# Designs tried in a protein design run: designed miniproteins, single chains, continued (2). Part 91

Each design is a single chain, and the fold is of that chain. pLDDT is the mean over its residues in the fold that is shown.

## One batch from the design tools (miniprotein)

Design m7156
Fold by ESMFold2-Fast:
Structure m7156 (fold): chain A 95 residues (1-95)
Amino acid sequence: MNLMQQAMDAVDAGDMDAVVALLRAHPSPIVVEAAIYRAISQGRMDFAAAIVDTAISLGFSRDQIRAIINNIIAQARAQGDDDTVRRAQALLDRI
């Protein structure tokens, strides 16, 4: 069972309730990172912001979320995806 794939599938479906349920069942940075990365990569910035707010409401610290977004920035830079880098930086500025 791949938790990252489940998080990405929930984002693709636009299903915030599924993302919240997955985070409650498996409260791990991996699930949060996969959900945020998928939303950012699709340009769904309001959905990405809602995932961040949900993770914080479930007990993730702002510093943990910043670390996750910085990991996304590093991955996007490695892939040459400048659009995802800019979107992730904009999301980081809102935290």
Scores: mean pLDDT 85

Design m7157
Fold by ESMFold2-Fast:
Order: sequence, then structure tokens, then C-alpha cells
Structure m7157 (fold): chain A 94 residues (1-94)
Amino acid sequence: SLAIEVIEEALERGLDRTVAVFKVVAAYDKDEKKMKALEEKFKKEKLPSPEQIRELFRIARDEIDRAARELGMEPKELDEIMEKKMLEALKKFL
């Protein structure tokens, strides 16, 4: 599906940087002070901001739901596949 391909392509482009950003965003999402410090650092290094990455996945989730319906599968099934692929990508850098 197009949405999964876009997410996988984003992760594959600069795996070290994008995967690290996603892992940090997930870990610090509830810590506003740490999130602000990361946003400033990422702007300086021309990395996508944690907010932009969260927004990208939020938008992609809506497209994934539509793709799942068109494929005749439940959105939850496609979401589980995506979570598994994301975990596998993160595990390569652990």
C-alpha cells in the first residue's frame, strides 16, 4: 500500500537519523521540556522535527485506514503490521 511504502521509504532514507528521532520522540513525548530541547537541536541539524514526524504518521494513519478498507481488511490488521515493521527497524539500532 502507498502509505506503508511512504513510511518505509522515510525510515530507509537515513535509517540512523530517522529511526533515532522516532525512538526519541516515542520516549520523550510526555516530557515537554525534553521535547522542546530536541526540536531546537533538530532545527539546527536540518532534521525533521519531532512534531513533523508525529504529524507525518498521523496523516499516514488516515491513509492506511482507507487503504485497509479498499483491500478488504480491518485497519487494525494493517496498523499491527506497521507497528511490527517499525519495531524491527528500531531493533537494528539497539
Scores: mean pLDDT 54

Design m7158
Fold by ESMFold2-Fast:
Formats: structure tokens, sequence, C-alpha cells
Structure m7158 (fold): chain A 75 residues (1-75)
């Protein structure tokens, strides 16, 4: 689901940034639209509470995760 993809992508970004505690908190969230909304509100404030913004964030996360998983070999 989009919510699951968003949370996985967000957790991976937090891990890459060395934010292990934040990554653990993100992974503890249920893969629901409500959890994504709460997370976006925490990170970006009230602006991220809008339904279209949540839909867009989920779509971008799915695309970003798909691209990351499909990254070609470096050599």
Amino acid sequence: SGARAFLEYAARLAEAAGEEELAARIRALPPTREAVRAFLQEVEGATAADEPAIDEALARAEEALARALATPVRA
C-alpha cells in the first residue's frame, strides 16, 4: 500500500541520515493513512494535513521506493 511504502521510504531516509531513533519510531507506526497524516503533521506542520498533499506524498514515496529498488548496478 501507499502508506506502507511511504513509511518504509521515510524510515530508510532516517537511517541514511543517522537518525536511528527516528527510523525506529517510523517503523513502529501502522501502515495506515492516519499514521502518514500524523507523521506529515509532525514533520511539516498543519500544511501537510490536507488530503491531496497526503495522496501526493504517498504516490511520490511509492515511486521513490520503486526507483531505489530498481537502481542499476554501478559498474
Scores: mean pLDDT 67

Design m7159
Fold by ESMFold2-Fast:
Structure m7159 (fold): chain A 75 residues (1-75)
Amino acid sequence: MIEEDVKKVEELGKKAKEEVTKAVEPLGQDAVDRVSKEIEEAIKKAIEKVKEGEELETAQNFLQRQALRALLEAL
């Protein structure tokens, strides 16, 4: 169901945001703010992908890839 897939993407995104923001916390508040915004945008895009009929796994992989990219760009 789309609603269940959206919830799974939101839960994964929340976890990724918490993990990545904690990882960049030693780099300062600006880094935390930047990765937070990038991951929030990735969550919105992943949710739209699911609503447009993309497979849950594809949306989750997209979100994880964007979270990793945000982390690497902050380093």
Scores: mean pLDDT 83

Design m7160
Fold by ESMFold2-Fast:
Structure m7160 (fold): chain A 70 residues (1-70)
Amino acid sequence: GVYYSNSYQVSLTAEQQELLSKQLAERLGISQKQAKALLQVKLNGGRVAEASAEERDKVNAALEELLAEL
């Protein structure tokens, strides 16, 4: 099925963005720079358009989990 997640309109501090980027990078096995870019896309209500459906779902699930723990 198609999963749709609500956009986050949350202002995060630089410290929170750094921490979340590190955690996301570790969970997804990507660089912190890539993780930070994905976090910014999510916070601005965007979708990762270039990712496959499976990769997009993994990214969205990881971001939702990390943001919900704040």
Scores: mean pLDDT 63

Design m7161
Fold by ESMFold2-Fast:
Structure m7161 (fold): chain A 79 residues (1-79)
Amino acid sequence: MEKIELEYLMAKDALDNAKKLSTEALRAALDVAERLLAAGLYEEALELAQRVLKYAKEQGDEETAARAQAVIEKAQAAL
């Protein structure tokens, strides 16, 4: 729990820097969101996935945006 929460906070911080290093930071944050979903942390997965979706759309990364949308839909269905 503590470790995944730290990864969640680090992913949020990385997204603040995504404007200078977008694709790699977005993929790392998406991985954390998918792992939060698998761990049953649906609210945190939803929040992080929504942030990833926003930045992925800004960067034109349609693959990451689609994966983030899938996490959002699964998290919402589980809540």
Scores: mean pLDDT 76

Design m7162
Fold by ESMFold2-Fast:
Structure m7162 (fold): chain A 103 residues (1-103)
Amino acid sequence: AQAERDRIVAEARAETDELLKKAQEYMDKAFEILKDHPLAEEFRKAFQEAIDSGVLKADEAIELARKGSPEAAEYAQKAADYITKANEVEREAVGRILRLGDA
């Protein structure tokens, strides 16, 4: 039970780290396009809020990016999709742990 719980946590952490790395790469691409735009600081703040809140502010970041560049908005959307997938991996891992009866 304990060994299986530790395995679930380790597997989820590894998968989540890879997904969040991809999210960061796409947000870096979006910011690179917007870095000289008047909305660059607003985008940076919205992106940080999206990371901190687990995508609750992602739509705001995407809309700000869209005002500066459709290409930047596409990268921001891809980043948000990876953050969502990372959250799903964590949620599934919690569910697996609860099914072990060792919650």
Scores: mean pLDDT 77

Design m7163
Fold by ESMFold2-Fast:
Structure m7163 (fold): chain A 98 residues (1-98)
Amino acid sequence: TEELIERALRLTEERVGPEAAEQLREEIEALESMALSEEEAEELRRLAAELAILELEGAAEPDPARRAALRAEAERLRKELEEILKKIEERKAEEEAK
């Protein structure tokens, strides 16, 4: 996942700017802080990095059909990210209740 994060940050800085790359880094750090395990932290980091790359590739894609496919893939990863965060919240609430 480290190589994927490095790639996402580099591409964001090169294509959007250093402020956008810093924001992405902050978002990844925030997601890591929400994880209850190292495995969850790694999965959240991976999804955030992959999503960032897909969004950049989609923005640069001139073919509407390929752009739509990249957008659909990004939406799928976004839903996976939200599902993991929801499961973390549910587990955290369960631990606090017991």
Scores: mean pLDDT 80

Design m7164
Fold by ESMFold2-Fast:
Formats: C-alpha cells, sequence, structure tokens
Structure m7164 (fold): chain A 71 residues (1-71)
C-alpha cells in the first residue's frame, strides 16, 4: 500500500528530525504520517512505537520519551 509506505517514510524522517533536535519538524512529520495513513493509522502508530522501543533499548531514553509525547 503506497499510503502506508509513505506514512512509514515520514515516521523515519520524523525520528531523524527528533534525533537532530528539530522537535517541531518531527511533530509535523508524525502528524502528517498519521493523517495520510487513513485506515492504516494503527499500523503506523505501532511502527513508531516499535522505533521508540528500539531507541529506548539503545539507551536513547530522552529521545524515546519525547517521541512518545508526540503520540
Amino acid sequence: NKKLEEAKELVDKAVVAAATGRWELARELIEEALRIAGEHREEVEEYLRGLIAKLEAQGLTELAARLREML
């Protein structure tokens, strides 16, 4: 599904933006990802939660916490 793939790419970009301190851009990208996901919103939220869990496991706890606040 093109919308699901596009939404996941926006989530990947949001995580990179957050990791570089661009918090407002990260929030905007997450909001856009969830908006274009449509019927796949839950799958996109789970994808982001999976990335957050991986960041937390790697010791990036502050980054993980701030991304979680954007959900």
Scores: mean pLDDT 86

Design m7165
Fold by ESMFold2-Fast:
Structure m7165 (fold): chain A 60 residues (1-60)
Amino acid sequence: MKVYTGTVVKIDEKDPRIVYVKLENGEIIKAYNIANVKVGDKVKFTIDPSKPYAYVFEVL
């Protein structure tokens, strides 16, 4: 499992536990929000290829 950094661009309107994070390369990923985040926050997240989604665990 690797740790990545990105910026929160959207919080899901139906489920605030789901956030969309934009990576440095411009790619947007769907992540599970374990930390309390806001749009514009720079966050750390993990991707595990064996899991269906990433996890945001820290706000920078």
Scores: mean pLDDT 75

Design m7166
Fold by ESMFold2-Fast:
Structure m7166 (fold): chain A 76 residues (1-76)
Amino acid sequence: MEELFNELADLIRELLFLGVSKSELARRLAEALGISQSTASRFITQLIAGEIPESLSEEQVERAIEVLREVLEEKK
C-alpha cells in the first residue's frame, strides 16, 4: 500500500513540475474515482505534503495511477 501511495505522489509531483494544474489533476481523479473535485483536490494536497489519505482504497490508488500515467503520456 505505501509503495502505491509513493508512486501516486511521485506522479502528481512530476505532472505539477511539467505544468499540469492542480485543478486539472483534481478533475481527472474525480472522474476516474467517482468522487467530488473538492475531495480529489484535498487528496492531491495531502499526497504532495507527504501525507497518506486514509479514505483511499488500494483499488482507488491503482486507478488514480493509471489515469495520471495517461495524463503524463499526453504531455510528451
Scores: mean pLDDT 80

Design m7167
Fold by ESMFold2-Fast:
Structure m7167 (fold): chain A 96 residues (1-96)
Amino acid sequence: SEIEALEARVAANPDDAEAWFELGRAYFRAGDYERAAEYFERSVALAPSFEGYIALGQVYEKLGKYEEAARYYAKAAELSGSEELAERARELAAKA
């Protein structure tokens, strides 16, 4: 399966940020948001990325963890210069 192949990749190379990101996406599609967040966090710890921070913002919103969601949207805004994402981060922080 896709998940088994990706798990084999990270077992062989735990520094493969792309494989951790794709594992996060696979678990997100499966509805396992807690595990998706764990793998996305591993990915951005290895290689900070706009798409990784957006994915973390989205997954933490699904979990109702608005403080965490706000933090990651703020990081995405910082990387992109997006005022829209910065405002979204502020709105989510106010809900927490």
Scores: mean pLDDT 89

Design m7168
Fold by ESMFold2-Fast:
Structure m7168 (fold): chain A 97 residues (1-97)
Amino acid sequence: GEEALREAEEAEREAEGKVGRLAGEAAKNAARGAVGEEGEREARQAARHAREAARSSKEGNASKASGGAIGAIGGGVGAGIAARRAGDEEGAEIALK
């Protein structure tokens, strides 16, 4: 939903490195492809991980930033799976970009 997208956009703006920006982009795609309550929950998780990646990138902690990016990508996968379970293949493609 819209809330997850706003959080992901803020995380991307706050990110200082490529990893943090990739995490923000993954979370934005998860939010755009999210369908139903399960998809929205996964997109919110992706946005939280993207925020962690952005924060850690500012602190110079590459390991934590990478962990946050992996979490954001995982949330995108979760959103895609949720979309497919709901019968929305286009939403799944958007979430997994």
Scores: mean pLDDT 80

Design m7169
Fold by ESMFold2-Fast:
Structure m7169 (fold): chain A 69 residues (1-69)
Amino acid sequence: SNRALAERVLETARELLAEDPSADLSQRALAERLGVSVGAVSRAIRVLEEETGRSFDDILVEMLLEIAA
């Protein structure tokens, strides 16, 4: 489901940012890491934005600040 993929996108982004704060978090890079299409990642991100009321970039910034704390 798009919701399950959305959770995996967040987990993968967190892992990448923990390894390198400047990691490529493009939809293509996330799709390659997850073994899914870019379209699937795009739809999952839309679900996250709709459910949280926040942009994906804002979610990533908050995540990076949590990792740095």
Scores: mean pLDDT 82

Design m7170
Fold by ESMFold2-Fast:
Structure m7170 (fold): chain A 100 residues (1-100)
Amino acid sequence: MSDEEVLREVLARVLELIKEKPSDVEALERIGELVQEASAINPSLEAILAAVAQALYGLGRQNENPTLEQIEEAIREVAAEFPGAMDVSTAIAIAREIYA
């Protein structure tokens, strides 16, 4: 899988997780599984994928229907913590495609 495909799968499944409204324990377990799956394909993305998945899930806990702008901002905030390690434009484009 390409890095774009890995990001797409993680973002899609985190957005689905928001809709399911699992317990915090279940959410952390599922996020851990998603990151582990993605990291098996590209280990260098592990920390970034964990951070973005947690940020998006946290947003979903505060707002059942987060706006696309809120999702984009959460991704930008994570990318600012990992400069040069995440393609922010690609992640935002994937989020727009999945959420729109």
Scores: mean pLDDT 67

Design m7171
Fold by ESMFold2-Fast:
Structure m7171 (fold): chain A 60 residues (1-60)
Amino acid sequence: SDQFERTLALAKKMIDDGVISGEDVKAMFDLRLAELLRKGELTEEQVAQARARMDAIIAS
């Protein structure tokens, strides 16, 4: 979603600026994705895609 992409872009900027670590970002997103999966708002496939996208952005 557009909101997810904007949130990842902000997180990447904060990592680049030294405000937070990539591990902190991953931990926060993993908790949120796990909650959305548990509530049935996202599928396991969507969670996997979101995690892959997050990893790609953090690595860049």
Scores: mean pLDDT 78

Design m7172
Fold by ESMFold2-Fast:
Structure m7172 (fold): chain A 60 residues (1-60)
Amino acid sequence: ADAKAQELLAQADELHERALALYRKGQRDPSVYDEYTAEGKRLVAEGEKLLAEAEQLRAA
């Protein structure tokens, strides 16, 4: 299960990086700010779920 937990942690990190990139793009272009902010929040929430799943696998 450790290999699966490592995979989930890597996926969570990638989602976090993508969210940050979207936030930066939104700051450059006000016309997409709301859309990119909303998607960034979704990616962060998805990453948090993966982190929780990784913790469950490590606790088992």
Scores: mean pLDDT 81

Design m7173
Fold by ESMFold2-Fast:
Structure m7173 (fold): chain A 62 residues (1-62)
Amino acid sequence: DKALEEAKRRGQEAMRRFQEAREKFEAGNFDLPAALLQALAEVYAHEGKDDLAAKLREQAKK
């Protein structure tokens, strides 16, 4: 079960990074790694916030 435990730990770390990125973005801070901006854009697109998702994807290209 080490593989399952490792996968759970990785998932929790990814979720924490997403939450931090989301809070920074909502506070007007876009100085984030492109990978996090792209991942956050997918989350916003899933939530129906397509305008915010497009903005994040644009920032990730720079």
Scores: mean pLDDT 73

Design m7174
Fold by ESMFold2-Fast:
Structure m7174 (fold): chain A 81 residues (1-81)
Amino acid sequence: AVPELTHEQIRDFFELAKKILDEYGENPTEEQLREAAEKVVEEFEKKYGIKVPLDLAGAAISGYSRNPAVAFTALALQAVA
């Protein structure tokens, strides 16, 4: 099942993603995007005790790197659909 996240948790997830992606620069590789997804999942679980599925996190982070505005919708409403 897709985790039900609060508005605050969704915001924090993407703040973590932004921080990690900013470390990789403007053109992250597929490997860097996967590494970012793994790091965000680990940090989010430590903070909230919620384990976001890695495939969902990866899709959201890839979407964020291409279009930040639509990434929130992927987590909150559609996951990868």
Scores: mean pLDDT 68

Design m7175
Fold by ESMFold2-Fast:
Structure m7175 (fold): chain A 70 residues (1-70)
Amino acid sequence: MVLTPSVEEARETLRKLAEEYPEAREILEKAMAGEDLTPEDIEELREKAGEETVLAVIAYISAVEKEKDE
């Protein structure tokens, strides 16, 4: 059985990352609020919180878009 991560589950991951990386908190909160991230936001996120955090944000955005169609 395929468990699609819920928006809430992905959001919880971003909340934890915002606590771990306070320098990236503003960008992570922006993503969680549904605001568009600029390429500069993504670059800053990568530099301050690492590639895994960037991938988590992309996963969250994908989950939000898929949930709108379900």
Scores: mean pLDDT 76

Design m7176
Fold by ESMFold2-Fast:
Structure m7176 (fold): chain A 61 residues (1-61)
Amino acid sequence: SLEETRETLEALLEDAKGSEEVILSLAKLGGPVARELLLELAPEHAEAVREATDASVPKTG
């Protein structure tokens, strides 16, 4: 499962061509596992990944 998630994220990151919005969506949808994998696979986007976790719990619904 973890390996499959990593492969999926790698493919999506390549397809996204570094799109920050896509990376944020992946972190939000995948939860903590996706966040850790994204930090490993795309460390250049560490700030974007952290922002995605904040956006997962907005004050306004």
Scores: mean pLDDT 69

Design m7177
Fold by ESMFold2-Fast:
Structure m7177 (fold): chain A 86 residues (1-86)
Amino acid sequence: KKIAQSITDYGIAAVKRAAELPEEAVDAIVRAIRNTGKALSGLYPEKADEINKIADEAIERARSGTPEEAYQAAVEALKKMKELIE
């Protein structure tokens, strides 16, 4: 309940922080997506496949675009993960 919400909120905050570091932005954003997805899939094994798929797709989009596009893809993916665990 509260733990899942805290993990998702920390993931979104980490993505926002990563976007503030332009030289490492994409790599930091990818790391934030991966870490949040891993944490949530561990807490919700029944949703793990869907969570990991969302994370993987967001990581591919983040690596193929600009830091701004990576940030937007990451925030969208983390919100989708949060909706799945509700």
Scores: mean pLDDT 77

Design m7178
Fold by ESMFold2-Fast:
Structure m7178 (fold): chain A 96 residues (1-96)
Amino acid sequence: MSVEEIIERLAAQVHIYAIFLGLPYGLASELAEAVYNAFREGVEKGLSPEEIVERVLAKARELLDKHGVPAEKQEALLNFVERYTRKAAEEIEKLK
């Protein structure tokens, strides 16, 4: 699987889960795009899996706070983003 396919899959998973938790479509799309962009930038800069996870989580938190997402939904989304971002980052590291 290519690096692009792994990042696209992560973004799609985040989008689907956000919709499942009841986020508006526009916000779910914005969150998925933020995760995609932060993750891609981390990979392009050669960051470690842990650094990529931290960067992606920071961007996700900022976006969810900006849009006033309830704390309970933020916690569920951030836990999902952390878990799947780490999995994706580790998968990419195995491709080198």
Scores: mean pLDDT 87

Design m7179
Fold by ESMFold2-Fast:
Structure m7179 (fold): chain A 72 residues (1-72)
Amino acid sequence: EPDLPPEEARALMRKRMEELLREYRERYEKEGDEKAKAKAKAIELQMRAAEAGREPSEEEQKEAEEAEKILE
């Protein structure tokens, strides 16, 4: 990975996560893909925790785990 300042590295990762979230959300809306919905939810929870500058809560982690179990 490029040797970027921590702040810029975080901004890039956030932007990539936002792009992935957008892609999965669009896929769910256009195709009704439940797997895409589950992935979008998991990314949303991760972004929320990162924005708060803290680790995901136990409840958020469980919801992400549940969403992942829907994917096969």
Scores: mean pLDDT 70

Design m7180
Fold by ESMFold2-Fast:
Structure m7180 (fold): chain A 82 residues (1-82)
Amino acid sequence: REEIIEALQKMLDAVAARDAAAVRRYGEEAVRLAREAGDEETARLVERATETALEGIESGDEIAIGVAQVALASLITSLRNS
């Protein structure tokens, strides 16, 4: 669980930095860790956030970037409180 939260936090930092390569890397790591833990719901949410963040970074869509940031922050909070 802590490894997933760490990967998600690094992904959130990468989204804020507009670092597409780091977003993809940490997103893939978080998906892998979630699936290893049997948490398919978290894996799917991370996949969607990764896609939204990458599309936002590539297009300069600040709304899409904001949506991805809120989704990741909410997921981190949910995982810490479970």
Scores: mean pLDDT 85

Design m7181
Fold by ESMFold2-Fast:
Structure m7181 (fold): chain A 75 residues (1-75)
Amino acid sequence: LSDEQKELGSKAFSYFLSRRFKDAAEYFVKLGELLAKDGDLDGAESAYRLAISAAEKAGDEKLKKKAQELLDKLR
């Protein structure tokens, strides 16, 4: 993993553990997009699934839909 991927992942998990679910979801989306760009499709799928879970916990339907659409584009 690149330093940028590690930074985004660390930040996303930090927000999730702090119950800042909207921020967590946004950072998991950023991580997934970076992983997909780098060809890590398994990592991108995992990041988008975490983004969906975090968005659902935040009650953010728009962000959840965005993460679902990004996940679907990986197939």
Scores: mean pLDDT 85

Design m7182
Fold by ESMFold2-Fast:
Structure m7182 (fold): chain A 68 residues (1-68)
Amino acid sequence: NALERARELVETDPAEAIRLTQDGAIAGDKEANDVLAEAYRRLAARTEPIEHEGAKTYPPVGRFPTPP
C-alpha cells in the first residue's frame, strides 16, 4: 500500500514519499509519521546549505538591507 511504496521512494523521491504518507500521518498512523520524518530528513540533506560564498544563497533577503 501507500506506506510500503513510500518507504521504497523515500530514498529516490522523498517528495513523492511525503505525498503518499501525508494522509496516513493525518489519520494518526505512527508508521506514516516515521516515513514522513525520514522523507523530510532526505529532503533536508538534498537541500544542503551551499557554502555561502558571500551573500550568494539568498541575496534578496540581505542581512543588513537597512544601511545605505
Scores: mean pLDDT 65

Design m7183
Fold by ESMFold2-Fast:
Order: sequence, then C-alpha cells, then structure tokens
Structure m7183 (fold): chain A 96 residues (1-96)
Amino acid sequence: SKVEKVLEEMKKELEKFFDENPDATAQQIIEHIQKIAEELIKKYNLSEEEKRDVEFAVAQVSIALLIAEHLGYTPEERRAMIEKAFENALKRIRER
C-alpha cells in the first residue's frame, strides 16, 4: 500500500539521519520525521485515511523517541526502538 511505502521510506530516511546526526536530540529527530512525513504524503498523494495512518505512525515513533531520551538510551537502543515502533505501526495497518 502507499502507507507501507511511506513508512518504509521514513524508516530509511531516519536511519540515514541517525548515521549523519548521532547526537541529535529527540526533538530534532521528531521535527525531521514530521517534515519527511509531510513530503511523502504529498509525493504519494495519500487519501485522508492514509494520511491519518501515517500521522498515527509519526505519533508512535515520536513517543518512543521521547521515552528513549528520558531513559538515556544509546543511539543503538534508539534505533532499535524506532524500528520496533515502525513494525508496530505496520502491523496495525495490516490488521485493519
């Protein structure tokens, strides 16, 4: 689906962002995710329902990042949490 393509591209862009910005704060990462999501929503011409699914995934990833920062997670641990957050978002979309 278009939502799955968007989430896969977002995950890929985030992995690149982590490699280039290992010391980035949760806020900086969240702002980057939001920008990518907006660009990809426009690129794939998502429906209102598909846009909500992407926005839900962004919210889940953002919450995971804030928790990881609060707990003092390493860059490697943050990447693992982000990967799991995307996996959970994809699972929810597939179970609809």
Scores: mean pLDDT 81

Design m7184
Fold by ESMFold2-Fast:
Structure m7184 (fold): chain A 84 residues (1-84)
Amino acid sequence: SIEELIKQLSSEDVEVRIEAVRKLAELGETEIVRVALLDEDPRVVFEAARALNEPGYVPLLRRILPDLPEELQAEAEALIAELS
């Protein structure tokens, strides 16, 4: 349920929060996905920005880029290029 996914956005496990963002995006819950842009972990912020896929998030993506794991930096750079 959407209520369960919203609770998962507050999980201590980053992977659980990322999965919740993906599932909420699949359900078209864009306003709830936008809340995940405020997450403390740049991985969750990146997943939310990717799901929303809007040029307005390019400055945010550039800010979190150096704090992303190396494996996600290339994906973030590709998304920035796509949205720019």
Scores: mean pLDDT 88

Design m7185
Fold by ESMFold2-Fast:
Structure m7185 (fold): chain A 89 residues (1-89)
Amino acid sequence: AAVAAAKAAVEAAIAAETERRLKEFREIIKELKEVKHVPPELLIPGLEEQPASYRLSEEELRKILEGAARDVPRRRALAALAAALAAAA
């Protein structure tokens, strides 16, 4: 029983961290779009994005987040991770 609870907490933390990284990448891509320069290494794996387009659709981002969440309450995990990071800072 305790082991199952620990596994659920780890999965929630992974989902929260994944969404944080995706939000950060999204902001970087927006800034680079104005400069008209997007390095391929900043593209999120699994997206069909052409360098000339630089457009991340919300649907594509949602699919990545759904894959990371895996039926975990992502909003609670993000809030917990954000609070922990704020306390550490």
Scores: mean pLDDT 51

Design m7186
Fold by ESMFold2-Fast:
Structure m7186 (fold): chain A 96 residues (1-96)
Amino acid sequence: MTLEEVREYVRELFAKHRDELIEALKNGDKEKVEEILRQLMKELYERFPELFDYAFDILSEELLALINEVVPDDKREEYVKFFFEMLDKIREELKS
């Protein structure tokens, strides 16, 4: 599998869950956000064990783009921190 195929897969996978993630964020459902991100990261880890760090970088790009589109400018720093602390926690769990 090429790096471009991994990038396409991650973007398609994220797109399938984008609406659920937006709904959870709109509702302030932190637990649901964590559940969705955990499912995405687990799928990527199982699909691309040797390229997981690359897949993780692409997922992070997609999340930053989402935050930029849906989160007000004055709250972006808070949401970026929230997402990356959660992603780091999930990443540690999967690699342990």
Scores: mean pLDDT 82

Design m7187
Fold by ESMFold2-Fast:
Structure m7187 (fold): chain A 59 residues (1-59)
Amino acid sequence: MEEREVTLIAPTGAERRVTVKTTQDVLDALIELAREAGATPEEIERIRKQFEGADDGPH
């Protein structure tokens, strides 16, 4: 796995660039930044489902 830079853009107009090395890291960073940018819990869940493919029951 190679580290990649991802740009997080929130609807609030906040954008941040973070370096992640795994797909799971990307999701974690997106959630953290989105939350700090003022994203709602529902919006955060939307991001999660988009990365997982809208699947229920991750375990």
Scores: mean pLDDT 66

Design m7188
Fold by ESMFold2-Fast:
Structure m7188 (fold): chain A 79 residues (1-79)
Amino acid sequence: SGRERLIRSLEQEIAELEASPVTPKNQKLLELLREMLEAVRAGDAEAAAEAMYRLAKDVLGLSDEEAQAAADYVRALVS
């Protein structure tokens, strides 16, 4: 399923990030990826979407429109 692929992708990204240097940006990214993974595993589409929105805005520096589109995409995958 799309959810299973997303879980696998998040687990891989978290593992790679845990092996990376400890910086404020990497710590925030790791926090949000872990929050998203927990939400996806729980089937909580809104929590997963919120984590994606915060990641897009706070870490990736995306616009509100781009962040909302990413959040909507993740919400649909977990629903």
Scores: mean pLDDT 88

Design m7189
Fold by ESMFold2-Fast:
Structure m7189 (fold): chain A 96 residues (1-96)
Amino acid sequence: SHGEEMQSRIHDLINEIEEAIKAKDLEKVTSLLEELIELVEEFVRENDLNDPRTQMMLTKVMLSLIAAHTTATLFGTPEIVELMDKALKRINQIIS
């Protein structure tokens, strides 16, 4: 597997999260973050964490969420910022 399909799905999902943040749509941000976390949990369960490709995919997820957190601090609400903080902590726990 080249991981291209998973990269595309993650990219699209994070773009949707950023748009939901800008719209201040708390319910949609919550649902999209839950989908992202579930996708990451499945990815970690199915893939070798010592594989550099797996590590690169997880790093991209973390970097993209950090960017989305920045978007939330600039354009979102305090509740959305807290959701982003919780999502970052949860994903960090999954990849640890």
Scores: mean pLDDT 82

Design m7190
Fold by ESMFold2-Fast:
Structure m7190 (fold): chain A 67 residues (1-67)
Amino acid sequence: APVLSEEQKEEIARRLSREFGLSLEDARAIVDGIVSGDNSPGVRLLLEGRASAEALNAAARLAREAA
């Protein structure tokens, strides 16, 4: 799992919110899941229709690039 500062996590969450229309709360949950190595929050939001697979892929990419 990537090691990110709280500021880096917040910046990624804000970018996901702006680009994919996610709530900031949902974007933060996805980023925190990626950093912890837990895909459960992202999968749950996808099943609930609150996130897209494209948003989840972008979150993983941005987290890897920031670490």
Scores: mean pLDDT 81

Design m7191
Fold by ESMFold2-Fast:
Structure m7191 (fold): chain A 78 residues (1-78)
Amino acid sequence: SKEELAEEGEKLLEELTKLAKEYVRKTHPEDAEELIAALEERKEELKKKFREMVEKNPEEAKRAIEVAKEQYKEALEM
């Protein structure tokens, strides 16, 4: 369903943002505040865009999740 698709995308985005924030805190703790704020802002923008995509074109939204999952796997292997 569209609701399940939106929830899956939002959860994936939360996980990706969490990973990025952990990386920033470990590598640049003194400048982390600004970078984390930018990551949170980007997350909120992407959530909004994804919800709109699910409503307008759920097939495209499903493909976007599949692409993001592949990118997440690659990030974990770095």
Scores: mean pLDDT 79

